# Designed miniproteins, single chains, continued (2), part 19

Each design is a single chain, and the fold is of that chain. pLDDT is the mean over its residues in the fold that is shown.

## One batch from the design tools (miniprotein)

Design m4639
Fold by ESMFold2-Fast:
Structure m4639 (fold): chain A 105 residues (1-105)
Amino acid sequence: MTSKEELEEILNELKKIIEESKSPEELLEKVEKLVREKGGSNVLVIQTENDTLILEFSTDPATGEKVLILVSSKKNEVLVARTPEEAEEVIKKAIEEIKKMLEEL
């Protein structure tokens, strides 16, 4: 279970990444770093009593393309970003979901 304090930290870091990133490519790099630091690997699992949100970085070994995947259990939704621009939209959606999770705590 993700604590309220950890959830607030993740939310603030994601907001900072959106505001401070100079390009969608830089945003994607900073999000990957956050996922590794908070998730301990290429997957960050945010779990409360009411929802589970999964943020995953995968790489196609043939192309070297990084893919960002957002899974929301409450919405039964899977979003896949294959471009840095799509990743920015996925992260904005993740921020919205985390805000709702915090309001339910």
Scores: mean pLDDT 80

Design m4640
Fold by ESMFold2-Fast:
Structure m4640 (fold): chain A 96 residues (1-96)
Amino acid sequence: SMEEKRKEDIKQGYQQLLEQVEYAKELVENNEPRNVILAALDVAEYHASGGLGEKGKEVLKLVEEAKKLVENNEPREEILKKLEKAEELIKEMLEE
């Protein structure tokens, strides 16, 4: 059905978003250069803005907040908290 196809498309969108958030998290954990982390967060932001509904908007906000923390040279642990929360929300959507 069209509803089943839409649900599958949204699930694929969340899977792609999860991979990008996990990649950005890995870069932060490895203390990669700021420019590299910001580029990865820009890709995650693009995927989060791709029409994934209310939870997608919440993930987008967390990615945007993580970007601001990176830009302001805030502690790594604060950046990771935002990305971990985004990861949790995406995983919840993939379990439903």
Scores: mean pLDDT 86

Design m4641
Fold by ESMFold2-Fast:
Structure m4641 (fold): chain A 62 residues (1-62)
Amino acid sequence: AAVGDVLSWAEAFGLAAEAGLTEAGKAALSAVLENPSVAQTVETKEVVLELHPDGTATVVAK
């Protein structure tokens, strides 16, 4: 996915699995699963994923 792309959460999780999560990204993903009603950022090795409570995610440059 390119920077600025809007993904579903399923697509974002697939991208995170492919790119690999940082330690901060692993902690953030745990927080998202505990409180999915709040926007969260999940850092991968390549990009940052901004997960929105509406089920979309935005790809942001690191």
Scores: mean pLDDT 75

Design m4642
Fold by ESMFold2-Fast:
Structure m4642 (fold): chain A 95 residues (1-95)
Amino acid sequence: SMETFEKIEELLDKISELAIKAEKYYLEEKDEEKAEKLVEEALKLLEEIAELRPELSEQIKKFIEEIKKEKDVKKKAILVGSWVGLLTMRLTVEK
């Protein structure tokens, strides 16, 4: 539905903002713990998207587990931002 699509777009925007903020805290503030917390918040929002789009659930859950296994917080933030950017683009063209 259009309402579900708008909710997903809102969640994707929030995840993107969290990923950018995590990179900033890691690179500029040197606050790895804050950056990690922001990544964890982004992953929770990805889980919400998985609930709203069951057909994406397996792909999203697999991605979340891959991010959880990553040890480099900067790499986690970059991967989350990149993946969400690609998903946003794909969902926009598949309207």
Scores: mean pLDDT 82

Design m4643
Fold by ESMFold2-Fast:
Structure m4643 (fold): chain A 79 residues (1-79)
Amino acid sequence: SGIERFNKGIEYARSKGLFGIDAIIVVLQALEGKDTGDIVTNPFSRFGILSKLPDLIKRAGTLSEEELLERVEKVLENI
């Protein structure tokens, strides 16, 4: 589910000592359904990942688009 993917992304980001925008990069990839081994933590990719947010929402489709945006916005508030 989208909530499970979100929580997995947050936990993975914490395990890597990531915060702010770097944590968001990880969470967005987890919402897309990427396994932790395939998640890119490179800060140079951040703008490319953020630009794909609408597609990531659609692919995480067990939550509504609005519910997923609320989850992402709560992470963005920690930037």
Scores: mean pLDDT 65

Design m4644
Fold by ESMFold2-Fast:
Structure m4644 (fold): chain A 62 residues (1-62)
Amino acid sequence: SSVRELQTLDGIGEELARRLVAAGFHSVDDIRQRGASRLLSIPGIGDETVRNIARSIVERER
């Protein structure tokens, strides 16, 4: 469920979604509440990936 939800974000595949869940991000709302910049603490996630995730979340809320 959580993995599937996170995969709906642009640029996130199954493996990256699993890493997000392991780091305590169980939903798109969790990322929004904690801030997308917090994702930089996760191994394998860089600035471009964080920007893509943040943009995807903002686009959904319009």
Scores: mean pLDDT 77

Design m4645
Fold by ESMFold2-Fast:
Structure m4645 (fold): chain A 60 residues (1-60)
Amino acid sequence: SAAERVRELQEELGLPDAAARAIMTLLAKDPNASKEEIRQAMVDAGADPETAERAAERLA
């Protein structure tokens, strides 16, 4: 599930809770959200841009 993948990213990349919740909220509204939309949601929630890019790559 998306929630399980997001949890793995928090463990592996140190993704902040705010960024993780932003991804979960986005995917609940649009399960087909693009890699770019997922990346931007994390950045908007305060994640480092490099970390957000890597996390979006893993989720796409």
Scores: mean pLDDT 81

Design m4646
Fold by ESMFold2-Fast:
Structure m4646 (fold): chain A 62 residues (1-62)
Amino acid sequence: SSEQLEEVRRETMRRLDAKVDELDDLLKQGKLSEEEYRERLSQAVLDLQRETHARLEQIRRS
């Protein structure tokens, strides 16, 4: 259980880092405005929080 919780945490951090890198690249390429960057980053954080919570609940029930 604790190993599964740690893996979920590591995976979530890796996914957030990858999304930040993706959005940073789009911003540097001029494909996103600063406002669009902030909006998409906020949405990505919310999406990851929901997915992580659902996965943690699944582990808790197992």
Scores: mean pLDDT 83

Design m4647
Fold by ESMFold2-Fast:
Structure m4647 (fold): chain A 84 residues (1-84)
Amino acid sequence: MDTEALIKKYQDDIKNSINSSQLADAYFDLGLALRDGGRVDEAIEYLQKAIDLYSKLVSTAPDSLKGYYQKKLDRAQKELQELL
């Protein structure tokens, strides 16, 4: 509903993340919410944090999950490039 309410929700999701996959998803969602709120510099920062975590997940995940995390990494990289 309110962009600021979504930002606060995703900040809480970051705090409550129990694994790197949930944390990466929370950073990505926060980055997009910040972008939609016009907070472009912060959006870039959190999208970069999501990219860093997805990259680690691609390198460390079982082969069955590498494609799943690669798709998330590719999307995060695309969203970041659209802000630059």
Scores: mean pLDDT 83

Design m4648
Fold by ESMFold2-Fast:
Structure m4648 (fold): chain A 68 residues (1-68)
Amino acid sequence: SAAEKRQQILRLTKETMRQTADIVDDWLQVKTDPSASPEQIAQAKADAQKQNDDLTQSFQQQVAAIDA
């Protein structure tokens, strides 16, 4: 039903938001580390961007599957 699909999307959205917060926290840990080199900071940023892109794609695919 439409109500069941809505509840599934809401649960998925909350989980995706939690995972996004974890990615941001990991990035900020490296960015704020005074011992981190510019190269380490750049790599951590690239890793965070890739993780966020992968998460966004996964979210879109899962929403499409629920709406099908």
Scores: mean pLDDT 89

Design m4649
Fold by ESMFold2-Fast:
Structure m4649 (fold): chain A 96 residues (1-96)
Amino acid sequence: KEDEIKKLAKLVKEKKYYEAAELIAEYFKLKNTDTLALIVDAITSGKASLEEIVNSLPTEDEKKLARVLYNLYKGEVLVSTGDKELDELVESVLKE
């Protein structure tokens, strides 16, 4: 699990956010990952707020993933995902 955090931190530093999203989805066994590209594009383009992105997503797993990716991308002020394990993952990745 430490190896997954280091791998995720490397992807974030290299700006490989789609690959980071896939790794997060796999790590937490998140369902409904079909929207990964749309979530990544929405966050990295800056054309929509986090609230708009989250409200557009149909499932809680996708909403949590969007909040995780937003926190990893922005890193300035962390938004609670509503999931303690995901919040701890974000903090661990950003500390690398």
Scores: mean pLDDT 74

Design m4650
Fold by ESMFold2-Fast:
Structure m4650 (fold): chain A 80 residues (1-80)
Amino acid sequence: MKEKKEKVRREMLEAVKRDLEEMKERGADPKLIEKIEEYLKKAEEEKDLDEAIRHLLAAHAVALGAAVLEVIEEKEKKKK
């Protein structure tokens, strides 16, 4: 069903956007943020829902990796 796939795409997009928003607030790696934004734009412009979902999965994977790296970097950087 088109409706079911569209709902999945929307839910994944919202999840990635939330992760991205939090990463931006925390000052995550700007290169990783840019990659996630590119995947989100591709997913939004993609007419094939399956391909759109694949782009969102890629964005989500990058977002998760960025969050892990951010935590590691914060521990290493120490506060001034």
Scores: mean pLDDT 73

Design m4651
Fold by ESMFold2-Fast:
Structure m4651 (fold): chain A 73 residues (1-73)
Amino acid sequence: MSPLEEYELLRDHLLERKKELEGKNPEAAKVLQKIVELLQEAIEDPTADLEAIRKRIEELMRQAVELLQKQKA
């Protein structure tokens, strides 16, 4: 599967997760929205720095996980 197809699938998945979290954990939903925006940039801009985008997504994913764990505690 191409990286573009993987990014589209991840974007769509995160958009659905964001909707589910908006009422339960709005801070986590906001972080997921930022990841979606980065994925859209990677999909739309063939000159985008994919390594920099990936690093930013990894950082935001860590923040989302921490927010979800904090909600559980």
Scores: mean pLDDT 78

Design m4652
Fold by ESMFold2-Fast:
Structure m4652 (fold): chain A 75 residues (1-75)
Amino acid sequence: SSSQRQRQQLAAQIRQIIAQIRAAVDAGADRATIQQLRRQLGQLIDQTDLPADDQAAISQELRDIMMARQARVAA
């Protein structure tokens, strides 16, 4: 159905923006760019009725990405 395809498309967009956040962190992008991408991700998640397990997996992936960023800004 069109509803099923719309959900699949939103899920694909979520995965794409997570990849963009990862690439931005790897490229050493500024804080504002990363914050904008994270805000866009939050809006997509709010538009998609994702199961709690999927939301938890996304949150964990974001934590891992941000931990990698902190390691690069190492003292």
Scores: mean pLDDT 77

Design m4653
Fold by ESMFold2-Fast:
Structure m4653 (fold): chain A 118 residues (1-118)
Amino acid sequence: MNPDVAFYLTRLPAEVTAAISDKLKPALERAQVPKGVALTAVFQPKLFLATIKALEESDLTVEQQARVFTGLLVLLSHLKRPLTDEEVEFAVQSLIDAAPYPLEEVLKRAEELAKKLN
């Protein structure tokens, strides 16, 4: 697992980390925190939990799940306010829709999504 991803996970409430199933752990091992991205204090547990649920219910590959996690971390680092329920649903769907694309495209979409939601 990337040390920055592991460090981020240690800052989450125990109930949030408990929601990450053993099935998703290989994706977390492949997830990245891009250089220069500041990891925020987690005040968006609802967005994180909704993304975990969507990934567990998805047919995405481990590599695609890893890209969604990377996009989620980028999104969380750029969000300036708590999201509404509709914004959470939109954000999760946007991240899942980006999963088939290369990492660079996922990062771009996560940044654009953060700008739209701020």
Scores: mean pLDDT 74

Design m4654
Fold by ESMFold2-Fast:
Structure m4654 (fold): chain A 61 residues (1-61)
Amino acid sequence: MDPAARWAAKLVRSIKDEKARALAVKGVMDTFGLSEEELAELLGISPETVRRYLKLADEIA
């Protein structure tokens, strides 16, 4: 696993603002070319939760 992706996941987990966290989730996915499953594993959440953040990020953009 890419060390940069692991650091980005740590930063995402530290974000308390829901909108900023959603945008960060999408940014990490797009930047590192991760699947929903891979990103869910890095964040310690379900793929369903990743999909919810991606939808929120799309609504904000």
Scores: mean pLDDT 78

Design m4655
Fold by ESMFold2-Fast:
Structure m4655 (fold): chain A 85 residues (1-85)
Amino acid sequence: SAARAAELAAFAEGSLARLPEERRKLESVLPEEKREEAREKLEEVERHLREAARAARAGDLEAAEAHLEEARRAAAELGEILEAA
């Protein structure tokens, strides 16, 4: 639905807008040796959020939801890096 597409686009775009601040926070709390791995996972989250926003704006709900799921998986892996640090 158009309403669902707008909701997914807003969520993905809102999440993307927060990423620069989240990146700065991660770099301030992680030891140097963990920053590279965390940065790679944050880039993976950003990539999937950008693709989700694009798909949602095109009305492709299946692709949008698939990319949001991949963003959640990358975010969970980032959480594991933070817990291990």
Scores: mean pLDDT 85

Design m4656
Fold by ESMFold2-Fast:
Structure m4656 (fold): chain A 97 residues (1-97)
Amino acid sequence: SEAEEKLRRLFERYDFDKDGVLSREEFRTLLTTISESIGRPLSDEEIEAMFAEADEDKDGVIDFEEFRGLLRRVLRDPESPLHPFVEALGLTEEDLA
């Protein structure tokens, strides 16, 4: 429950219009801020690839479950630039199930 609360707070912080989803620009801002905070800046191409992977239904927005799915993929990929962020949050596979 605490892990879900942390993820929901992170999601809601970048949901600037409070519509319950992240737009492409809100998602970009979230990833840019996180990657800069861990000292691993993402390229525009990496951000677009991550958005495309998260946006499974291709509706142009990221809902909370798609965001959780992205972080689950990052947790399972130690080569991901965002992997240190997921580790720093203390997230486990059980937290992202």
Scores: mean pLDDT 75

Design m4657
Fold by ESMFold2-Fast:
Structure m4657 (fold): chain A 63 residues (1-63)
Amino acid sequence: MTTGFDRDKLEEEVQKVLNSQNLIDRHRAAREVMKVLNTPVDTATPEDLKLMEEARKFSGLSN
C-alpha cells in the first residue's frame, strides 16, 4: 500500500528533533513534522500513527 506522505523524511525530522541540542534546530524540525501531521493521510498504518503521536510529543505540541 502507498502512504500519502514521506514517512522516511518524517522519521529523519523526528530524529533531528531528538538529537538536536539547539532549540532553533529542534523547532525547525518540529515545523517539518507539523507539516506532515497537518496533511491528510491517504493511508496510515498503525506504525505511522504511532510515529506521528511520538513526533507530536517530541515537537511539544499540545493534544
Scores: mean pLDDT 58

Design m4658
Fold by ESMFold2-Fast:
Structure m4658 (fold): chain A 91 residues (1-91)
Amino acid sequence: SEEDNQAIADFYKALGDHYEKKGDYERAAEAYIMAFNANPKDKSWLRKAADAYEKAGKLDKAIEVYRYGLSIYPDDEEFKKKLAELEEKKK
């Protein structure tokens, strides 16, 4: 149900926040992606995941997060801009 999906999203949010506080940014990013997958209406989780991957030094994974977001929301202008910024940073 939508209530169950929100509870799952809240769990993964708390898990991601926990890992981020410990400096385990890669696991934080993975948890934020799971939060998004449970509640895809909240696009902010993909931004948190990409930011966490950047903090982990995983630029390619941050790029993949925005590509994933665009596969679901192909007209999202913020995701397009963030993807372009990260791809330029990789050059």
Scores: mean pLDDT 88

Design m4659
Fold by ESMFold2-Fast:
Order: sequence, then C-alpha cells, then structure tokens
Structure m4659 (fold): chain A 78 residues (1-78)
Amino acid sequence: MEEEINKLKEEAEKLKSEYDDAVRTLQENVERARKAYQDAVEGKNEEEFEKLTQQAVDDARRALELKKKYEEIENKIK
C-alpha cells in the first residue's frame, strides 16, 4: 500500500512543521522567562518569574504532544 505510506509521510511532514513552529515559539517564551530569572536571582519579583515559567511549561507540553503524534506516525510507517 504505497499510497497509504505516502499519505502517512505527508501527515508526518505536516506535524514536523507544526512541531518546529511550536518549538520556535517555546524558545521565545523561554528567553522571556530567562530574562525574568535574572531579576529573580537578585531577589526581585520572583512571583512574576514563576508565572512566566508556568506559561513556558504549558507551551513545552503542547510541543511534546506534537512530537508524540509525529513519532506515532513514524512508528506506523516503520
């Protein structure tokens, strides 16, 4: 079933693209949290750093879900 394998490969490519975009967004949010971390290390506004860190964690979980879907399709192909 070459057509079915090709269809799965196209879906995997789409998920990989979406995952790459999600990772890029995550990296931007992690940089924001990293800058807030410098203030927190100096004892300033630790609560704000915690909130930004939680946002980054939520974004990371979304990226991991996309990665899991991509790997699941890869496993079905091989």
Scores: mean pLDDT 78

Design m4660
Fold by ESMFold2-Fast:
Structure m4660 (fold): chain A 115 residues (1-115)
Amino acid sequence: DMAAAQEIVDAERLIDEYVAQGLSPAEAAEKTLEEMKRAGKRAGQIVATTQLALYRGEEPEPANIAALVAEARRLGAGEVEYADPREEAAGARSAVVHRSYEVLAGRTPQPLQPV
């Protein structure tokens, strides 16, 4: 939803602002994560914790990667352009079916590759 998009933008901006103020990238990401947790901003927390792991040379949590990829698609990254609203609905349904299949398999949801 739009709130999640806003939280992602807020988290990215806060990290950049803290780095501009002289914090290391890891310190900036950690401070942003703490602020997102206090504000109850779930999508912002996922962004900040993922970037923190990357700045520390750690592998991000698979569930957070999956959530971020899904949100990136919603924001236009990996989106497929449809000439018809029915084709758009079919595409969304296919993505939901694939994700449901992964959940039923007991695995972390995997990002779908757009064509």
Scores: mean pLDDT 63

Design m4661
Fold by ESMFold2-Fast:
Structure m4661 (fold): chain A 90 residues (1-90)
Amino acid sequence: SLEEVIDEVWEEVVAKHPELKDYNREKLLTLLKPIWEKYKDKIVATENPSPGGLVPFLKLLFPDLPDEVLRDISIALENAFQKKVAEEKK
């Protein structure tokens, strides 16, 4: 589920960027749900997003974070989405 993806990714990202520990998880879920639905409906290989493709959405949630941090979050989420879609199609 999207909630499991966010929880796993957030634990990984917080390990690198401890300042993210107390950020608003519910806003992140709301912004990422349309992207998750897109990945669910299609084969990941045909819609491989460019690394950092989620940065514009993450800027809406974390406007004060550096682009480097947002890119790390984006890449982690993209990898987790691709992994979960691949697992669900087996």
Scores: mean pLDDT 67

Design m4662
Fold by ESMFold2-Fast:
Structure m4662 (fold): chain A 63 residues (1-63)
Amino acid sequence: AALAADRARFAAIFARVVREGDVDLADPAQVRAAAEEAARRALEAGVSQAVVDAGVAAVDAQL
């Protein structure tokens, strides 16, 4: 389904941002910045706003 594909795309983009930025996953500020950058890239890549918003909210909920 398109929703599942968009979720996978957001997750892949977030993982790439974390890897490229050498993000410390124990630092909430770094994780939030990575989620914001992943959201920007995902929207540019055509991922739906609803999936991006849900993905960012899920990251914030883990902090």
Scores: mean pLDDT 81

Design m4663
Fold by ESMFold2-Fast:
Structure m4663 (fold): chain A 83 residues (1-83)
Amino acid sequence: LVLPDEAVAALGETAARLAELPGGEEAVRLLLRGAGEAQAAESADEAIERIRRAGREAAAVLPEARAIVEEGTERIIAALRAA
């Protein structure tokens, strides 16, 4: 599976915002790992579930950035559904 350009842009923007926060590096690592797992998915639904899981993991390690993570993951999911 190839992530659409809009999903890649949403991922990059979310990662940049998280990297500005103390402890954000771990949340970024989890999201990037999740994006890689989503690219290995055989269907859009499977990719969406992998992105949702990565978002939950990132929000768990950086609760103060939950809104940033949730906004970013929803943008990635919307792009995957639109493709």
Scores: mean pLDDT 84

Design m4664
Fold by ESMFold2-Fast:
Structure m4664 (fold): chain A 70 residues (1-70)
Amino acid sequence: MVEEIEKKVEELEKNKEKLSLEEFTERAFEIREQILKLLDDPSASSEERKRAFELLERLGEIYEEFLQSK
């Protein structure tokens, strides 16, 4: 699960220059929702939670960079 989210974050970063504002925002929001759902899951391991927080931080950085480049 966390690995799938991580791949989506990597794909978003790699393809951000090719995506429209609408497409980028939609994908970023979808990834963010998946991270938040994982963090809300009481069965998630401490390692998964740590990786989820790191991915949330990275997603925020990618989003800020994208907005500044417009």
Scores: mean pLDDT 80

Design m4665
Fold by ESMFold2-Fast:
Structure m4665 (fold): chain A 82 residues (1-82)
Amino acid sequence: YLQQIQSIQQQLRQLSQTSTDPLDRQASQLGIQSIDYLVQGNVSLGVRLGRQAVDLADQSPGGQQVIDLLQQGMYYAMQYYV
């Protein structure tokens, strides 16, 4: 799962740098932090940051890509402990 998590974090990092929408950039940054905390076992903080990232991306017309990557990243991070 680490390779999948790293790939998703790289894609989110690219979106945080290249996205034209400030909300998509902020959501991508929060998404990376969410996944990092989930992998570290801080599920409460990881879920809270992930929820904030989804809320920001949902306000962007093109935010679905960020939401999709976040959902996949959180899924793989949760599987890391199973």
Scores: mean pLDDT 81

Design m4666
Fold by ESMFold2-Fast:
Structure m4666 (fold): chain A 57 residues (1-57)
Amino acid sequence: SLSEKVIQEAIKKLKEGKDAKDVARDILKKEGVIDKATDDDIDYMAQLIEATYKRAE
């Protein structure tokens, strides 16, 4: 699972109007796995972030 801190930073960026897929790429980059990430991995992460944001608000 993603750390709570990473999730909260992602939600903050979404509130600032950043695109969910761009936020997902930023997370994968910070985790050091962006070079191995597929479009499906990015889409899955973006969906998780978006769903978490909608559930929290």
Scores: mean pLDDT 76

Design m4667
Fold by ESMFold2-Fast:
Structure m4667 (fold): chain A 78 residues (1-78)
Amino acid sequence: MVKVTATITVSGKDVDEAVASDSGRAWAPPLTTGKVTAHAEAETPEEAIADAQSVIDRAKELFAKAGASVSYELKVEE
């Protein structure tokens, strides 16, 4: 079993407005200003990374619409 942690850091007060303007509920948990940590766990690293990557892609899509800054980190743990 492999665990992957995606830590997404977003800056700017306008991020909360961007979340409200987008679907918002298509992201679980809801994106907020600051740090959001998502965990993916699967039998294979490929599946766990794919799940974590979907979270990152969702954040990038949302914040690109708002023009906000996004940084992220992936950590793979057995």
Scores: mean pLDDT 63

Design m4668
Fold by ESMFold2-Fast:
Structure m4668 (fold): chain A 103 residues (1-103)
Amino acid sequence: MDKLLEAISKVASEEDVKKVAESLEELKKAMSELHPEVQKLVEETIDKVAEYIRQGKLKEAVHTLSVGFTSAAILAVAYGEGEQGLKVLRSAQRISDVIEKLL
């Protein structure tokens, strides 16, 4: 997660960096209640998104975030964690909104 915040801090406004930081803290809280396989998918997705942002591949970053977090939410529902899955999707949407502003 720190890698995503570092990547965004180089390209976004201070206000948008703060929004991402707040969304990542909400995501960490939601993740504490998720199955380990769901947590792993979310963490792997965030790492890939951070790498695409570092490369200037913002469209790929948004696409990866959308696909990865939608997959994580579906997996959360399969484990009976649908409410936590919705919190993950809300955090993803707030992060996506910041990345899309950079397009």
Scores: mean pLDDT 84

Design m4669
Fold by ESMFold2-Fast:
Structure m4669 (fold): chain A 77 residues (1-77)
Amino acid sequence: TIEKEAEALKEEVLKLSPEEQQEAAERTLGLGRQSPERGEEIQELAERAREYARQGDIEKAAELLGEALKLMLEALK
């Protein structure tokens, strides 16, 4: 279940532009700050994803953002 959702999220993130990836990372950072579970890990991954998106490393940004979103999904379940 979660694994299939994580695969879909990663594929969706890879379709985003660098600007959209950066925006998604900023939103994920905000959600991580409000999450008592795994908030620190989510924030760390989202911040790194944002940094890579700014540098134009689309693949690395998508990988890290996908991991952050997966952790957020697991925490909400």
Scores: mean pLDDT 74

Design m4670
Fold by ESMFold2-Fast:
Structure m4670 (fold): chain A 98 residues (1-98)
Amino acid sequence: GPPLTVDQLREMLDELVALEAQVAAASQDDAIALIRAFGDRLVGLFRAHGEDRWAEQIQKTVDNMIDAVRQGDRLRAQMQLGTLIVHLASLLVAEEKK
């Protein structure tokens, strides 16, 4: 399939920034549900565009965020979310320069 567009990456980045605020305010179970739902959509989108390596990396980060929330480690969850934001922002900058 065609590569991910700048507009698609920007939309995902905006949703991820909104997710950060939602997860910070949510209960453990609600936070896990929010992270999982977003992660499934994001991984699915990258796979649909043939970006399997990025999909795998995103899934790993999502799994690490869920694990951190389950352990009550909200700081680690926020650090993993920040890592995903940086990765998506870096992809957006790279695509905008092509």
Scores: mean pLDDT 83

Design m4671
Fold by ESMFold2-Fast:
Structure m4671 (fold): chain A 84 residues (1-84)
Amino acid sequence: KYTEEEIEKIAREAFKEVDTDGDGTISLDEIPEFVKKLKEKGVNISETLLRLLFKKYDTDGDGTLDEEEFIKAVIDAAKRAGLI
């Protein structure tokens, strides 16, 4: 069982590791890598659930999330997965 603060910290670390060019955004194509990084950190969220929440927080419909939108998506996914 995790706290929201712990999930936020893990999500920020995963974002930094996948966003290697530092542009502050991630694409739908990067979701499998995020699923892998989160699992490596002990946070088991399915690709299907993370994709669903990516679409929920992609308010502009451009297929990208910024860091804050991504963190919200991961926290929501963790709550739905029973990790919080």
Scores: mean pLDDT 79

Design m4672
Fold by ESMFold2-Fast:
Structure m4672 (fold): chain A 79 residues (1-79)
Amino acid sequence: SSKFEEELKKRLEELKKRLELLSRVAPQEVVDQYQEQFQKVLDYYKKFQENPEDKSYLEKFEKTFEELVEFVERLGRGE
């Protein structure tokens, strides 16, 4: 549904804004790791949009999104 697609787009926009913030304050190595993981999230989002009947792409999107959120949370704790 359009509402579900809007929610996924919002999540991607939040990750993009976080990348922009990290680029200003974080070491380049951290920014590079975030960009690599963010690209994986984008790739699964695209695959899900192209194959909406295959729920495994949505599951991989959710997993990679959660992994990226946890990565940033660990950085905030100095981990």
Scores: mean pLDDT 82

Design m4673
Fold by ESMFold2-Fast:
Structure m4673 (fold): chain A 85 residues (1-85)
Amino acid sequence: MKKAQEYALEKAREFLKKAREATDKNEIISYLMAAYFYLSFLDPKDPEAQELLRELLEMIKEKVADNPIGQKLADELEAKLEAAR
Protein backbone atom coordinates (compact mmCIF):
# COMPACT_ATOMS: atom_id res chain seq x y z
CA MET A 1 0.00 0.00 0.00
CA LYS A 2 1.28 3.51 -0.80
CA LYS A 3 2.30 5.52 2.30
CA ALA A 4 -0.06 8.40 1.36
CA GLN A 5 -3.09 6.04 1.31
CA GLU A 6 -2.16 4.50 4.69
CA TYR A 7 -1.68 7.99 6.18
CA ALA A 8 -5.10 9.14 4.91
CA LEU A 9 -6.80 6.01 6.35
CA GLU A 10 -5.03 6.50 9.72
CA LYS A 11 -5.99 10.21 9.92
CA ALA A 12 -9.60 9.49 8.90
CA ARG A 13 -9.87 6.87 11.68
CA GLU A 14 -8.28 9.29 14.18
CA PHE A 15 -10.76 12.10 13.40
CA LEU A 16 -13.76 9.71 13.40
CA LYS A 17 -12.69 8.55 16.89
CA LYS A 18 -12.39 12.19 18.06
CA ALA A 19 -15.84 12.98 16.62
CA ARG A 20 -17.32 9.94 18.45
CA GLU A 21 -15.78 11.06 21.78
CA ALA A 22 -16.63 14.78 21.39
CA THR A 23 -19.74 16.31 22.99
CA ASP A 24 -19.61 19.84 21.47
CA LYS A 25 -21.52 20.00 18.15
CA ASN A 26 -18.99 22.42 16.61
CA GLU A 27 -16.08 20.10 17.49
CA ILE A 28 -18.00 17.07 16.12
CA ILE A 29 -18.64 18.89 12.80
CA SER A 30 -14.95 19.97 12.58
CA TYR A 31 -13.72 16.40 13.18
CA LEU A 32 -16.23 14.91 10.70
CA MET A 33 -15.16 17.45 8.05
CA ALA A 34 -11.48 16.58 8.71
CA ALA A 35 -12.26 12.83 8.36
CA TYR A 36 -14.08 13.50 5.05
CA PHE A 37 -11.09 15.57 3.81
CA TYR A 38 -8.69 12.63 4.35
CA LEU A 39 -11.18 10.10 2.90
CA SER A 40 -11.49 12.30 -0.24
CA PHE A 41 -7.90 11.25 -1.20
CA LEU A 42 -8.82 7.54 -1.17
CA ASP A 43 -10.35 5.37 -3.88
CA PRO A 44 -14.06 5.20 -2.88
CA LYS A 45 -14.14 1.58 -4.19
CA ASP A 46 -11.56 0.56 -1.54
CA PRO A 47 -13.42 -1.60 1.05
CA GLU A 48 -11.69 0.13 4.00
CA ALA A 49 -12.50 3.57 2.56
CA GLN A 50 -16.14 2.52 2.00
CA GLU A 51 -16.43 1.29 5.62
CA LEU A 52 -15.06 4.61 6.94
CA LEU A 53 -17.33 6.63 4.59
CA ARG A 54 -20.36 4.66 5.90
CA GLU A 55 -19.22 5.21 9.53
CA LEU A 56 -18.86 8.95 8.81
CA LEU A 57 -22.37 9.07 7.27
CA GLU A 58 -23.87 7.22 10.28
CA MET A 59 -22.22 9.64 12.76
CA ILE A 60 -23.51 12.67 10.79
CA LYS A 61 -27.06 11.25 10.88
CA GLU A 62 -26.77 10.42 14.61
CA LYS A 63 -25.02 13.55 15.96
CA VAL A 64 -25.47 16.48 13.52
CA ALA A 65 -28.46 15.59 11.27
CA ASP A 66 -30.11 18.94 12.11
CA ASN A 67 -27.03 21.00 11.12
CA PRO A 68 -26.96 22.42 7.53
CA ILE A 69 -23.25 21.56 7.15
CA GLY A 70 -23.96 18.01 8.37
CA GLN A 71 -26.90 17.66 5.94
CA LYS A 72 -24.77 18.82 2.98
CA LEU A 73 -21.94 16.47 3.96
CA ALA A 74 -24.39 13.53 4.27
CA ASP A 75 -25.76 14.26 0.76
CA GLU A 76 -22.21 14.38 -0.67
CA LEU A 77 -21.28 11.11 1.07
CA GLU A 78 -24.41 9.28 -0.18
CA ALA A 79 -23.69 10.48 -3.76
CA LYS A 80 -20.02 9.39 -3.47
CA LEU A 81 -20.94 5.92 -2.17
CA GLU A 82 -23.56 5.46 -4.95
CA ALA A 83 -21.02 6.56 -7.64
CA ALA A 84 -18.52 3.97 -6.29
CA ARG A 85 -20.85 1.09 -7.25
Scores: mean pLDDT 79

